# Designed miniproteins, single chains, continued (2): the designs that were tried, part 48

Each design is a single chain, and the fold is of that chain. pLDDT is the mean over its residues in the fold that is shown.

## One batch from the design tools (miniprotein)

Design m5652
Fold by ESMFold2-Fast:
Structure m5652 (fold): chain A 68 residues (1-68)
Amino acid sequence: GPPSCTLQVKSDTTALLTCSGKCDLTTTKGTMTFTGEGTFDLSQLDGPATLKCDGVSFDLLDTLRFVG
């Protein structure tokens, strides 16, 4: 089936991304690659962001579930 992703806000500056496969998060500041779990600074979301997992693309805010 399609990959699933969960975004967990850990602090005012940090989030944890958990994905069921290899995911590339592309922001205005660059691309970060995650396999399973990875943390990133929320300051990197200063504009549009796209999450691409195993060849399937998602808009970050439309696809991920926020927990915090």
Scores: mean pLDDT 66

Design m5653
Fold by ESMFold2-Fast:
Structure m5653 (fold): chain A 69 residues (1-69)
Amino acid sequence: MEEELEQLVEEAVRHLGAGDYVGAEEALRRLEELVREVERSKGPEVAQELRERAQRRLLDGIHRLQEAV
């Protein structure tokens, strides 16, 4: 689960760095679906923790893209 979250965040960041906004949107949509599944199976508190983790990872990825360019 956390590995899937990490992969989807990295996919979104890679697509953003490449200017592929459609690919980035698809990765973010899959990330939202993953969080929704967690909310259904484990409840809203666990889903909120995953959202916060994904948000931190996305910010880190965006910062890395800015440093690379």
Scores: mean pLDDT 78

Design m5654
Fold by ESMFold2-Fast:
Structure m5654 (fold): chain A 76 residues (1-76)
Amino acid sequence: SEIVELAREIIELAKTLPEEKAKKVIELAEQAVVYFVTGNYDAAIEKAEELVKEAEDDPELKEKAERLLRTIKEAK
């Protein structure tokens, strides 16, 4: 699944961030995937949007977060 693969890439990038920010990014990525696979698309979109906000200071993380958000929106 592209969504699961993007979330894995986001989690790996998050490991290079300060601990508090890494924890938040990982939590949001995992929640977005869980909501998506359980069919709660509005909640998945909300978590992916929060992830994009958290990623604003890191261009690579932001790009992957925006791609995750777009993929969720297109898949519903």
Scores: mean pLDDT 86

Design m5655
Fold by ESMFold2-Fast:
Structure m5655 (fold): chain A 87 residues (1-87)
Amino acid sequence: DEEKKRKINEIMDEFDKKLEELSKKFEEALKAGDVEKAKEYVKEFEKAGEEGIKKLREAGASEELIEEVEEGVKGGVEVLRKEVEEA
């Protein structure tokens, strides 16, 4: 269980850092007026979310944690898509 908890925490940390990097690149693309590049980062954000959730499931994360992460990813993607529409 300690090894499982450690693995889940490592995945969560890696996942959070990747989403932060993609969000930053997304904002830079929008600021530059590159809407097409911003849309690419939205897709990368969604894919990173799906990959992170898959890794969490493989590591044996609880259904409660997985649902929480899934909702967070969906919310994040929705916000980014809305910002693209408003640009």
Scores: mean pLDDT 84

Design m5656
Fold by ESMFold2-Fast:
Structure m5656 (fold): chain A 70 residues (1-70)
Amino acid sequence: SFEEEIYEALVLMVQGVLRVMLGEDAKIEVKREGDVTTITARNGDKYVVVRVTYDKEKKEVTLEVVEEKL
């Protein structure tokens, strides 16, 4: 679906942004549990955790910064 394509594109874009913010050598972990994807980027003492949620009933994709240390 269009919404699922947007969801997957947002997950990829978040990974790109996190590499720009923390550096190309940042360790990025992606964990998908159903319609929720958690992206964790770490470099040294810096880290960012982002959650991307796809709600099929509401046709919504939500992006949330869960935790950050920059």
Scores: mean pLDDT 83

Design m5657
Fold by ESMFold2-Fast:
Structure m5657 (fold): chain A 86 residues (1-86)
Amino acid sequence: TPEKALELIEADARRLLPEARKKVDEFVEKLEKAIEEGDVDELRKLLTGKNAAIASAWMLILGLAGDTDSVERLKEAEERAEKEIE
């Protein structure tokens, strides 16, 4: 059932929480460095395609696991990066 599938996904998200936090922290650090350096080309690469999809997947895991603080941190870093690239 869909309800049982959601329970399993949430359990898996909680199990993956430490890795998700690490991956999101690494991504945020890359964004912040590119912002500080004014590297617009690097920001575009980080915010698009496969990089963006992977970051979104980890953000979803954080949200499902209940780590709203890490989700907000990633969202704020992405918003700052988007402002740099217009």
Scores: mean pLDDT 83

Design m5658
Fold by ESMFold2-Fast:
Structure m5658 (fold): chain A 98 residues (1-98)
Amino acid sequence: SAKIEEANQLNEEGDKEFELGNYEEAKKKYEEALKIFQELNDKLGEAKVLYNLGNVEEALGNKEEAAKHYEEAAKIFKELGNEEAATYLQKKADELKA
């Protein structure tokens, strides 16, 4: 749908901002993409953006917020049957909480 294309574009714009070190701008783009994926019940899109938000919060030094995003992404990947992604992200979250 046109909305999925919009969400994908916002996620890609967030990736570009993240690579430039513009973490606050990346966060805004990812949050806009997340809202659209959640509205559409696009679980794969939601999980990918939550992972990206975790990376942004980690780069900003917000360990608790990063851990929450990684745990949310891990839960969704597990629901989708992607056990490898789920395990990886849960481990990242646990390491940030230690």
Scores: mean pLDDT 91

Design m5659
Fold by ESMFold2-Fast:
Structure m5659 (fold): chain A 89 residues (1-89)
Amino acid sequence: GAAGDAANQAAGDYIRSAPERGFTVARVEGDLASDANGTVTITLAPAEDGEAEVYVFDADGNLVAKGRGRGRATPGEVEVEDLEIEKIE
């Protein structure tokens, strides 16, 4: 549905821009098939230790929270330390 597609599209745009910002996509969490109460959480981190970013989208594709911390991404593993989450709305 359109709402679920909006969340996936917004998340996808952040994922596509991640390498340009020096990040590797570390983790994507959420029920991407859920359109009613679906949230999508993306964790972006460098391949070695550095700054990590977290983004939370609602079912309508609105960014509702963001966070940052220190982290590292490897295939199948992600670690984020000192995570600070800021609610946007």
Scores: mean pLDDT 63

Design m5660
Fold by ESMFold2-Fast:
Structure m5660 (fold): chain A 73 residues (1-73)
Amino acid sequence: KTLYEVIVEVTEEALDKVKEEAGKLLQEGKALRVEQEGNTIRLTFESEEEAKEAGEELSKIEGVTKVEIRKIE
């Protein structure tokens, strides 16, 4: 089964805000998983389109320095 990962790198000041928005995506059932590794928030999606939309929306948050979307097996 193909999954898609959105990797968001943020400043320390924006970390809580990005984590909150990522948590909303998880609660809405759009994201399957949300993980935090330091200043990086990682979201897993089943849909490439939902991953792209989430990445675009999260990239608009002030303090987001990088957003990467990758396909995972």
Scores: mean pLDDT 83

Design m5661
Fold by ESMFold2-Fast:
Structure m5661 (fold): chain A 87 residues (1-87)
Amino acid sequence: MEEKKKEFLKAEMEASVALIALAVAAVVAEKEGNLEKAKRLREALDEASKLIEEGRRAAEEKGDYEKAIKLFKEARKIAEKALEEEK
């Protein structure tokens, strides 16, 4: 149990850091006048935020840390993909 909880906390933290980077990138894109990029980054931020919220609910409601970890990793992938759209 404790090892799963530690993995859960790490996954949540890593996803949260990726979301912060995504939010900063969206603000920068908007300030640079790149409205298309800003829109894509904000859409990715909204989607990733929903997955983090769903993951937190899964952990709190049923102790489903495996589902929560999966959702947090998916949220992180969405954020990383949006940030790497130039590649």
Scores: mean pLDDT 82

Design m5662
Fold by ESMFold2-Fast:
Structure m5662 (fold): chain A 76 residues (1-76)
Amino acid sequence: MDLGLETLRSLADVASLYNPETSKKIRELVEEAEKTGKVLEQARKALDLLVEAGLLSPGAARALYNAISNAVLADQ
């Protein structure tokens, strides 16, 4: 199961309600993660984009990154 990729897709969908350009960039990161398998690297970039866009606090981004990281590592 690819809980990390599903979470990134959900982040893109939520971002589209506030900032369509940021949502598009996150979807590009999802495609990169699907091609390379580097889910955690692309998750970090997606969360950084959400913080920069003002859609997510730095604290919330850290908590969400830890949740994604734990889900990805538990699948291994």
Scores: mean pLDDT 77

Design m5663
Fold by ESMFold2-Fast:
Structure m5663 (fold): chain A 63 residues (1-63)
Amino acid sequence: MPEIVTGVKASEISDELLEKLAKEMGLTKNNLGSAFASTAIRAIGGDEKAAEIVNKVREEALK
């Protein structure tokens, strides 16, 4: 669902967290937006590692 995929926007994610997630995924920060969408879709599909990444981003946004 689009709302699940877009629940956390790049503007709500710290620059440090964006860099860390991009490096963990083998991507650049500029490519993370597209990769995050793909990761969120995988998390919805039951990918446990993808769900962990999405939850980590949400936890940081709530701090």
Scores: mean pLDDT 58

Design m5664
Fold by ESMFold2-Fast:
Structure m5664 (fold): chain A 80 residues (1-80)
Amino acid sequence: SIDDLVRDILLKTYEKLGELALEKGRPPSDEEIRKIAKEVLDEMIKKYNLTEEERKAVQEKVDKILDDILKARENWRKYA
């Protein structure tokens, strides 16, 4: 389903962000999170041969969840 693809994209994004953090010795920036998520989304679209309609649905859901995650990260920084 589209929701399963969205979860897979987010999990792979987290994995790549963890690798980036280890490589750079610092947490990833919000800009890096969005960039890596777009790269993973583009990879998954190619891998699963999605239609244009499916591509748009996945993109919209990923963007919404990323906005929620980045907002949560901002809140966690306030408590640190």
Scores: mean pLDDT 81

Design m5665
Fold by ESMFold2-Fast:
Structure m5665 (fold): chain A 60 residues (1-60)
Amino acid sequence: DPRTELLRAIVAALTPNESAARILLAHYEEQIRADPELSEEEKERLIAAMREAAAEALAR
């Protein structure tokens, strides 16, 4: 998915460490959940992809 791939790339690229990854994750999750233009399904997919990217960054 273009959106999930983009979010995953952003989290991985813009977050050089765990602290930055956690901050970005929190901001994106709030923004996604508050976005009225996104469907509930899109919100769940984006949040899942974002969490996966953050987990990879945190595990590394």
Scores: mean pLDDT 71

Design m5666
Fold by ESMFold2-Fast:
Order: C-alpha cells, then sequence, then structure tokens
Structure m5666 (fold): chain A 73 residues (1-73)
C-alpha cells in the first residue's frame, strides 16, 4: 500500500526522484542518498508532518518503507 500512497502524493515510481536525484513534490529537499541514510522512523516522522492530517500512522509507515526501498535501487 505504500506504493499506491506514494504515487498519489509524489507521482509514479519512475518520476519519484527527479533528474537531480531529489524526491519530487513537497519533499524536493530530500535526495535519494538522504532517504537511504535515514531510518524508516525518520522518514515516517517527516511524512507525518506533511500528511499526518490526511493519512493514518499505518499508511505513513507503509509510505516511508516504500520510499526507502525505491531509494535503495
Amino acid sequence: KGKELAEAMFGPEEGLFDGGGRLTGPLGELTREMVQSMSVEEIYDLLKSLFGDRLSDEELRAMAEYLKEVAAK
């Protein structure tokens, strides 16, 4: 479910990180390398600050896990 949520918020996986390696949309300050260095809990906390009013803790955690997996590729 993290993939579906991330695609809804940031766009499709192919466009998730831009040509500069930065996460698209409201997290454009995060690079692929930064996401790789962060824990799932750190990514979760950041996502909660942006989407916590719209998404459950479970959905935010699933999205954090998905972003970490995409960054690892």
Scores: mean pLDDT 69

Design m5667
Fold by ESMFold2-Fast:
Structure m5667 (fold): chain A 84 residues (1-84)
Amino acid sequence: MMAKLEELLEEEAERLYREGREAGLASAAEAERLIAEARALLAAIEAAYAATPEKTAAMEWALEKARRLVEALIEGAREGIAAA
């Protein structure tokens, strides 16, 4: 069911947001490094997707999931840095 998959994705995104925020609160330098690594990972995933000539719905979903999760981690980390 699509709604249940969306709910599970939201739960994972909230978890990563919290982990990112905690990292930002503990160390701005470490959180900035995590943000850079997360952005690099997402860029690599997007590049791999763009380079793939035969795209499936599962690959599109995986890319959307990766974007959602990476953005949640980055948002959390930035919020943590700002709150520290």
Scores: mean pLDDT 79

Design m5668
Fold by ESMFold2-Fast:
Structure m5668 (fold): chain A 70 residues (1-70)
Amino acid sequence: SKVDELLERIRALARAAKEAADTDEARFQALLAEMEALMEELEELGASSEVLKEAKEIYDEVLAVAEAKA
């Protein structure tokens, strides 16, 4: 489904963002913005609360990793 495709893309972006967090600030910010855009697409598609929660947890983990590296 498109929902599953968007979640997989969010996971891939999260991995890239965690790697960029302490090495490339511009790339890190661009990856966060792309993740936010995909999360908005999930909301527009009417994804379940469970799916939206999973996407938010992935996003929050990226921010926590970046904070720990700062």
Scores: mean pLDDT 85

Design m5669
Fold by ESMFold2-Fast:
Structure m5669 (fold): chain A 62 residues (1-62)
Amino acid sequence: MEELEELYRETADLLVKNKDLLPEDKIISYATKAYQAYENGDLEELEKIRKEVEEDIKKIKS
């Protein structure tokens, strides 16, 4: 359970810190998906969402 909470918090923090780099609709989509994965206790899905967010940010910064 602690890993799920930490991963959700980290994903939310990434979205907040990079909200100006990603389109607003994409931020909302990621936030919604992350929250649903957290509510469902789906660690694997939440990890996939976090990696997708990180990859999108990386593409913009490159």
Scores: mean pLDDT 80

Design m5670
Fold by ESMFold2-Fast:
Structure m5670 (fold): chain A 105 residues (1-105)
Amino acid sequence: DMAEIRKKVEELLENIEKGIRGELSDDELSETVREIGKIMDQMTPEERERLREALRQLGLRSVVELTSRGPNATTESIREALLTMYDVELTDEQIEALLAGKLIE
């Protein structure tokens, strides 16, 4: 039973990471988040930390994608928006990685 729970948590965390890479539909990502909510009380502190980091990266990617849709959007303007709105400082390489659908370190 515990081994089955650990395997389910790992699969759900991997699906969030696939969502960050744009490999899941919005419906599949929403279902994954809903399933995590049901099992969250059974997660270890390390699994919860991995979830927090994955959700942080997913949120950052969403903001970067939204700000990049502007006709005059630059890496500098995206960086300023992230710093001003979310108090998050990203490098140009991290912004480029998120726009390419990659996880940042």
Scores: mean pLDDT 72

Design m5671
Fold by ESMFold2-Fast:
Structure m5671 (fold): chain A 70 residues (1-70)
Amino acid sequence: MSAEEIAKILKENKDDGKKAVEEISEKTGVSKEEIERVLVRKIVETGKTLSEFSDEELLEIAKEILKLTE
């Protein structure tokens, strides 16, 4: 799975973070807890909600999640 595909899932589910985490977990094999940790960290660091992230910021989050598959 590519970072672009993960970013697309995040973008399509901006209003439902739980659904985004579940779908990414199923497709990548990364645990939901690890994905939630990445998202929560970015929310705390930026002061933004998931719906406020730009496409570039979502791609950065996607790349961090993809590193968890290594």
Scores: mean pLDDT 82

Design m5672
Fold by ESMFold2-Fast:
Structure m5672 (fold): chain A 94 residues (1-94)
Amino acid sequence: SMRRERLEEALRRLEEDLRGLRKLVEEQAKKRKDIPKEVVEELLERLRELERELEELRRALEEGADVEELEERLRELEARALELAREVAETFEL
C-alpha cells in the first residue's frame, strides 16, 4: 500500500533527523564548555528516548500493526523531536 510506503519513508526521515540532532548536540557540547554537563546529558537522554520509541515504531510496523495507529504515533514523535530541536537551538544559542 502507498500509505505503508509513505510511513516507511517518514520513519527513515525521522531517523535521519534524530541522528543529525544527536551529532549537533555532541559537536555543540564540545564547543560550548560553558554549558553544564548535566544539561547536555538531559538533552541526550531525551534524544535516546525518542530513538527508542522510533525503533519500537519500526518493529511494530514489521509485525503488522495498524498503519493509521502508527501514523498517529509517528506524528506525536515528530512533534516531540521538533520541540527537542528547538530546546537544543535555545540551549546552544543557534
Scores: mean pLDDT 88

Design m5673
Fold by ESMFold2-Fast:
Structure m5673 (fold): chain A 69 residues (1-69)
Amino acid sequence: SSAEQKKLEEYKQRALEEADRLAELGDTVGAEAARRMAQSNALSDAESGYEAAHRRVKRLEEERRAREE
C-alpha cells in the first residue's frame, strides 16, 4: 500500500542518516551494514537496520562523552 511504501522510504532514509553518523564516529563497518540494509525493499529489514544503527550510534556517543569527562 501507499502507507507501507512511505514507511519503507522513511526507514531507509533514517538508516542512511544513522550510517553517516556511524562513519563520522569511526564505525565504517557499522555504516556499511546500515547502508546495505537501507537497500532492502522489505519493511522489516529497513526497520531492523535503522534500529541496529541507532543503537550503535548511541553507544559510540556515550563512549565519546565518557572519554571527554
Scores: mean pLDDT 82

Design m5674
Fold by ESMFold2-Fast:
Structure m5674 (fold): chain A 84 residues (1-84)
Amino acid sequence: DFEEIVKKVKELIEKATENPEEEWKLSEEEIELINKFVELTKPAIEKLGKEGEEKLKPEDKEILKKAKEILEIQRKGYEKVLAL
């Protein structure tokens, strides 16, 4: 379920933001969840790159907007984990 995956990814981001003073590390399960989210949203992101956002259905446009925001934040978090 895409909505469930989005919700869980947001919870991971909130956890990281909520405890900036605490050292945290993404678990293997959390990394897999993020990767699954990326795989599910990749076709919509590729379509945006090729056709432009204006050609997407309103539903896909909203999903893509949220996916873009989450992917940007999680990418920075992922890079931080890889630097450990």
Scores: mean pLDDT 60

Design m5675
Fold by ESMFold2-Fast:
Structure m5675 (fold): chain A 115 residues (1-115)
Amino acid sequence: AEEEERLRRQERILLEMIAMGLGVSVAEAKRMLRRDPDAVLDRLRALAVQAGMSPADIDALVARVRAVLAGLARLRASDRVDRDRVLELLAELASLAMLAFLFAAIEKAVRENKA
């Protein structure tokens, strides 16, 4: 019970972060991740480009996220039950990657606008 409540709260925070970055509702972000995690990755890639990160850093981060997805896709082919847990991990990765990109963009914008 306590573990379930904690998981739901952390999941909600991660989904809210993804939703904010994608410009959609939390419910829509959750549906996007369940229906098409690749679409979420494409949006994260676009956000990284807009954040003004170096091409090498963007490519490295996107490649890492894609590699994790590819590995998890292999597991999905063997067991449908594992898919829900995989999607939770994908939501966490998407949230963290988006936060990193947004942080870099904010830091750069603050420095440029301050001058």
Scores: mean pLDDT 58

Design m5676
Fold by ESMFold2-Fast:
Order: sequence, then C-alpha cells, then structure tokens
Structure m5676 (fold): chain A 56 residues (1-56)
Amino acid sequence: EGEKLAEEGRGVEAGRLFAEEFGVDVHAATSAAGMGGKEGDGKGAREAVRTLAENG
C-alpha cells in the first residue's frame, strides 16, 4: 500500500503509512522515503524507511 503511494508520487502519504508500519517518526519516515526512493520507486522508498527503523 505505501509502495503504491510512493510510485504515484505521493511521498508524504507513503511516508505516513511506512511510519505506522515500521513504528518510526512520520517526519523521519517521509524524509527517508524521499532520499532512498527514486521517483516512482515504491520499493526503494519502503526499504529506506525499513532501514531507518532497524537502526533507530
């Protein structure tokens, strides 16, 4: 679900879903999704937030 939002360019909403899924801060998740994912790359965005969760 978050991957689809990131692929659609809805990075803020994707970041919110990933934040809820991985239990991280929404601001940090949104930033990580934007840094780790390329435009239209939902998997990259999700992996960036997952990595943040594993290290935080």
Scores: mean pLDDT 70

Design m5677
Fold by ESMFold2-Fast:
Structure m5677 (fold): chain A 95 residues (1-95)
Amino acid sequence: SMEEIVKESEEILERAREILERLREYHEQGLISEQELKDAENLLTEIEYNTQQLKEAAKKGNKVQAERYYGRMLDNYTQLLALEAGAERRRRAAE
């Protein structure tokens, strides 16, 4: 439902912010490159943008547009999760 998509988008945005904070710590430890950190910052910016556009579309009752922005934020979130997974694998290998 539209209400569920909005709620899930807000939860994903909060998780994305938490992931970026962990990636900043991993960068300080040398586990990710400066470029990977910049990519993660750009992905969070896109997630924030798509979440706001989704909420606006939902307020207008535009389900098609809300679903498009939800799909875009999920794609961005999946890329952010892949960066975190790569950093975690490198962290564990360094132990």
Scores: mean pLDDT 90

Design m5678
Fold by ESMFold2-Fast:
Structure m5678 (fold): chain A 83 residues (1-83)
Amino acid sequence: SDEEIFRLVEEIGAIARPHLSPEAYARFEALAAEFKEAVRAGDRAAALAKLQEIMALVEEHASPEAYGRAARLATEIIELLAA
């Protein structure tokens, strides 16, 4: 469901937030908003592309352990988008 997908991207944000500068977090929020719009529109390809941009931002700034946690949630999002 869109609700479950949105909860998962918000949890990625919670994991990433302590590792992001204010500027990087603002970029995360913009990407998450674009991701949510793609999901609402049923544009799976656009949603996957935005999720990849979100995960690249998390990988750049987060610890390997935090990135690993976020990557597990991203895998759940990908599975839900495939359903």
Scores: mean pLDDT 89

Design m5679
Fold by ESMFold2-Fast:
Structure m5679 (fold): chain A 58 residues (1-58)
Amino acid sequence: DEKRRQIILDGVEAGLEKGEDALVETARKKAKELGLEDKAPELVKESLEAYRRSEEIM
C-alpha cells in the first residue's frame, strides 16, 4: 500500500518534469526495487492516469 503510493508519486513527478517516457521508466524501476514487479503494469497505468489528470488541470 505505502510502496504502491510511493511508486505512483515518483512516477507522476518524473512525468511532470520529463514527460511520459520518464514516468513509465521511473514507475517500472521503482516497482522492481520495491519487489512489486508483478504489479508494474498496473502501477504504470495508475501513474499515467494520475499524470494525465494533472496535465488536464494545468
Scores: mean pLDDT 78

Design m5680
Fold by ESMFold2-Fast:
Structure m5680 (fold): chain A 81 residues (1-81)
Amino acid sequence: ALSIEEQKELLLELLRKDPRFSEETVERIEAALNSMPADASFEQLAKMVYTIAAEAATEAGEDEEEAARRVLEIVKEVQER
């Protein structure tokens, strides 16, 4: 099983590879995840990714539901490793 730090790195890698997420949105997510406590659970990391992706989509006039769906796909991929 992946450690929490490895899961965090994989989340960021998968977000960077997804063309639906702008580089600015991924940088915002990376900064937020790096500001979280070292004892943060994967569930808390995933919730932070959802929150920032949804906020960025809303700010850009994009579909928040599509952004949330893509985050769910990435989160599931990390959990399955």
Scores: mean pLDDT 79

Design m5681
Fold by ESMFold2-Fast:
Structure m5681 (fold): chain A 72 residues (1-72)
Amino acid sequence: SNEEQLRALLAAPTLDVPALVELLNALDDDSLMRLLTTHLPREKVPVLRERVLPQLDPAKAALVERALATYD
């Protein structure tokens, strides 16, 4: 499932930016918010902001930024 794939990508030692962009654009909003607020390690937040967030569809970018803001 897309949820299992996202959990695996977030757990990986090195972030696969193209795979994360594709998957975050494909996930439903509820799953995206739940997974990013529960399964994203805090130390990976800056890399998501710098490398993933700028490549997302605008609607998904807004949602991801909201999820990442919970770590501030």
Scores: mean pLDDT 84

Design m5682
Fold by ESMFold2-Fast:
Structure m5682 (fold): chain A 73 residues (1-73)
Amino acid sequence: MSRSELVALALEEFPDAVATAGTLAPGGALERALRLVAEGHSLREAAQASGLPLTTVSRVVREVAEMVRRKLE
């Protein structure tokens, strides 16, 4: 499963996990970045569009994808 598919699944099926990750970013910017990644945009494009550091977006996408993978075990 691709990164965009894992993030899309997290937004659809595990909104509480996404909301928890979102508390680390102001005003829903992190949720916006995650939606862009789910739509197939790059981490850099999502970071630029949301106004977040690339390192923040990369870390959260990795954590969300890992959480979904664990739930699929």
Scores: mean pLDDT 72

Design m5683
Fold by ESMFold2-Fast:
Structure m5683 (fold): chain A 79 residues (1-79)
Amino acid sequence: SKARRELALKALKLSDIGIDDSRSQSPERRRAILTGSANGFDLLAGLARDDAAVVELFEKGKQKSLEELQKAKDEEERR
């Protein structure tokens, strides 16, 4: 539905803000925020299986969170 797509777009916007804010947090807090974001989008995509456009938006949010999580882990491995 249009309302679900608008909610998904707002979730993506809030996720972007959370990713930006996470960069000023401790490494542990940053990883927790990014992991929580990825898991949240994964859950929402599963619940929205009847709406392919909404699933695509939530999967996009999940992938972005996972990419940022990998970057955070790579930065920690460099000490």
Scores: mean pLDDT 85

Design m5684
Fold by ESMFold2-Fast:
Structure m5684 (fold): chain A 60 residues (1-60)
Amino acid sequence: TKEVRIPLEEARAWSRQSSDAFRAGLAKALATQGVSMDELRQSQVYGYGEGDNLVLSITP
């Protein structure tokens, strides 16, 4: 299982701009932390808030 952390304020800013901006921001954050969008699509993903972060738990 991999965990990816995204600052909640950044995620909110992306989603406020557009769905496309959110997807682009998410893809960049995932890539920076060693996860591809294809890996995300093929994995079981649980999202939760932890402090100032959105945490994605990614299980193959």
Scores: mean pLDDT 79

Design m5685
Fold by ESMFold2-Fast:
Structure m5685 (fold): chain A 102 residues (1-102)
Amino acid sequence: KLEKIEELLERVEELLVKIAGMLFPDPEEVEKAREELRKRRNQLLEDAKNGNWKQVSQQLSGDSQVLDEFAKKSKDPEISKLAQEASDLLKEASDLAAEAAA
């Protein structure tokens, strides 16, 4: 459902901002990352509200795969853990969007 996807995407944003803070020494770059994540979340939610569930599901699945690969390649165990958690939440959101599309 839309409300559950909103909740999952908010949690993903929080995790990705934490990762950005660990990767970027410049606070301005972290804030730019936060702004881009917020824009992306808003776009996904708008697409979902407009009934484009298949597109939303595909995009979330792709994002989940990217973060899963990033987690596996990360040398920092805390970054790896946060990225894997974000990947799992995105996969859950993708599955919910796929259910809505069916």
Scores: mean pLDDT 84

Design m5686
Fold by ESMFold2-Fast:
Structure m5686 (fold): chain A 83 residues (1-83)
Amino acid sequence: MEEIFEAALEAVRKIAEIAEKEEGLSASEEDLERAARAIAKAAEEFGPEETARKLEEMAKEIEKENPEAAEVLRELAEKIREL
């Protein structure tokens, strides 16, 4: 659980940095932790494979709008599958 939370937090921070650089939007640490906890809870409740698949689908949905963020989500999905 904590390993998934840490990986999710790193991914969410990278996505937030991309959004901040491109749009000037900033996310609070609380928002980032909340998003990471939601991903960790999903992995615990639905399993790592199902959670990774959902992250891959989200990456496909946003790939045209933000390919860099999509790659971060795909990387997170692979890390979750391996944990």
Scores: mean pLDDT 79

Design m5687
Fold by ESMFold2-Fast:
Structure m5687 (fold): chain A 65 residues (1-65)
Amino acid sequence: SVAKQVADDLIKIGDQVEKELVIFEKKDGVIVVIPKTSSPEGEETAKRIAKLLREEGFEAEVEKR
């Protein structure tokens, strides 16, 4: 089911957060994915997480500089 797929993806995203690579904020129903470092690795991780969230039907953005 869609709900099970969303739950599985949130678990994967939680693993990335546990590595302290990104943080999440919620603004007006949009999930903002913020890399904790200005490194290329942190930015790529944030972009991949935002892409996964959008593919699952959420509105998601990466932090704007």
Scores: mean pLDDT 66

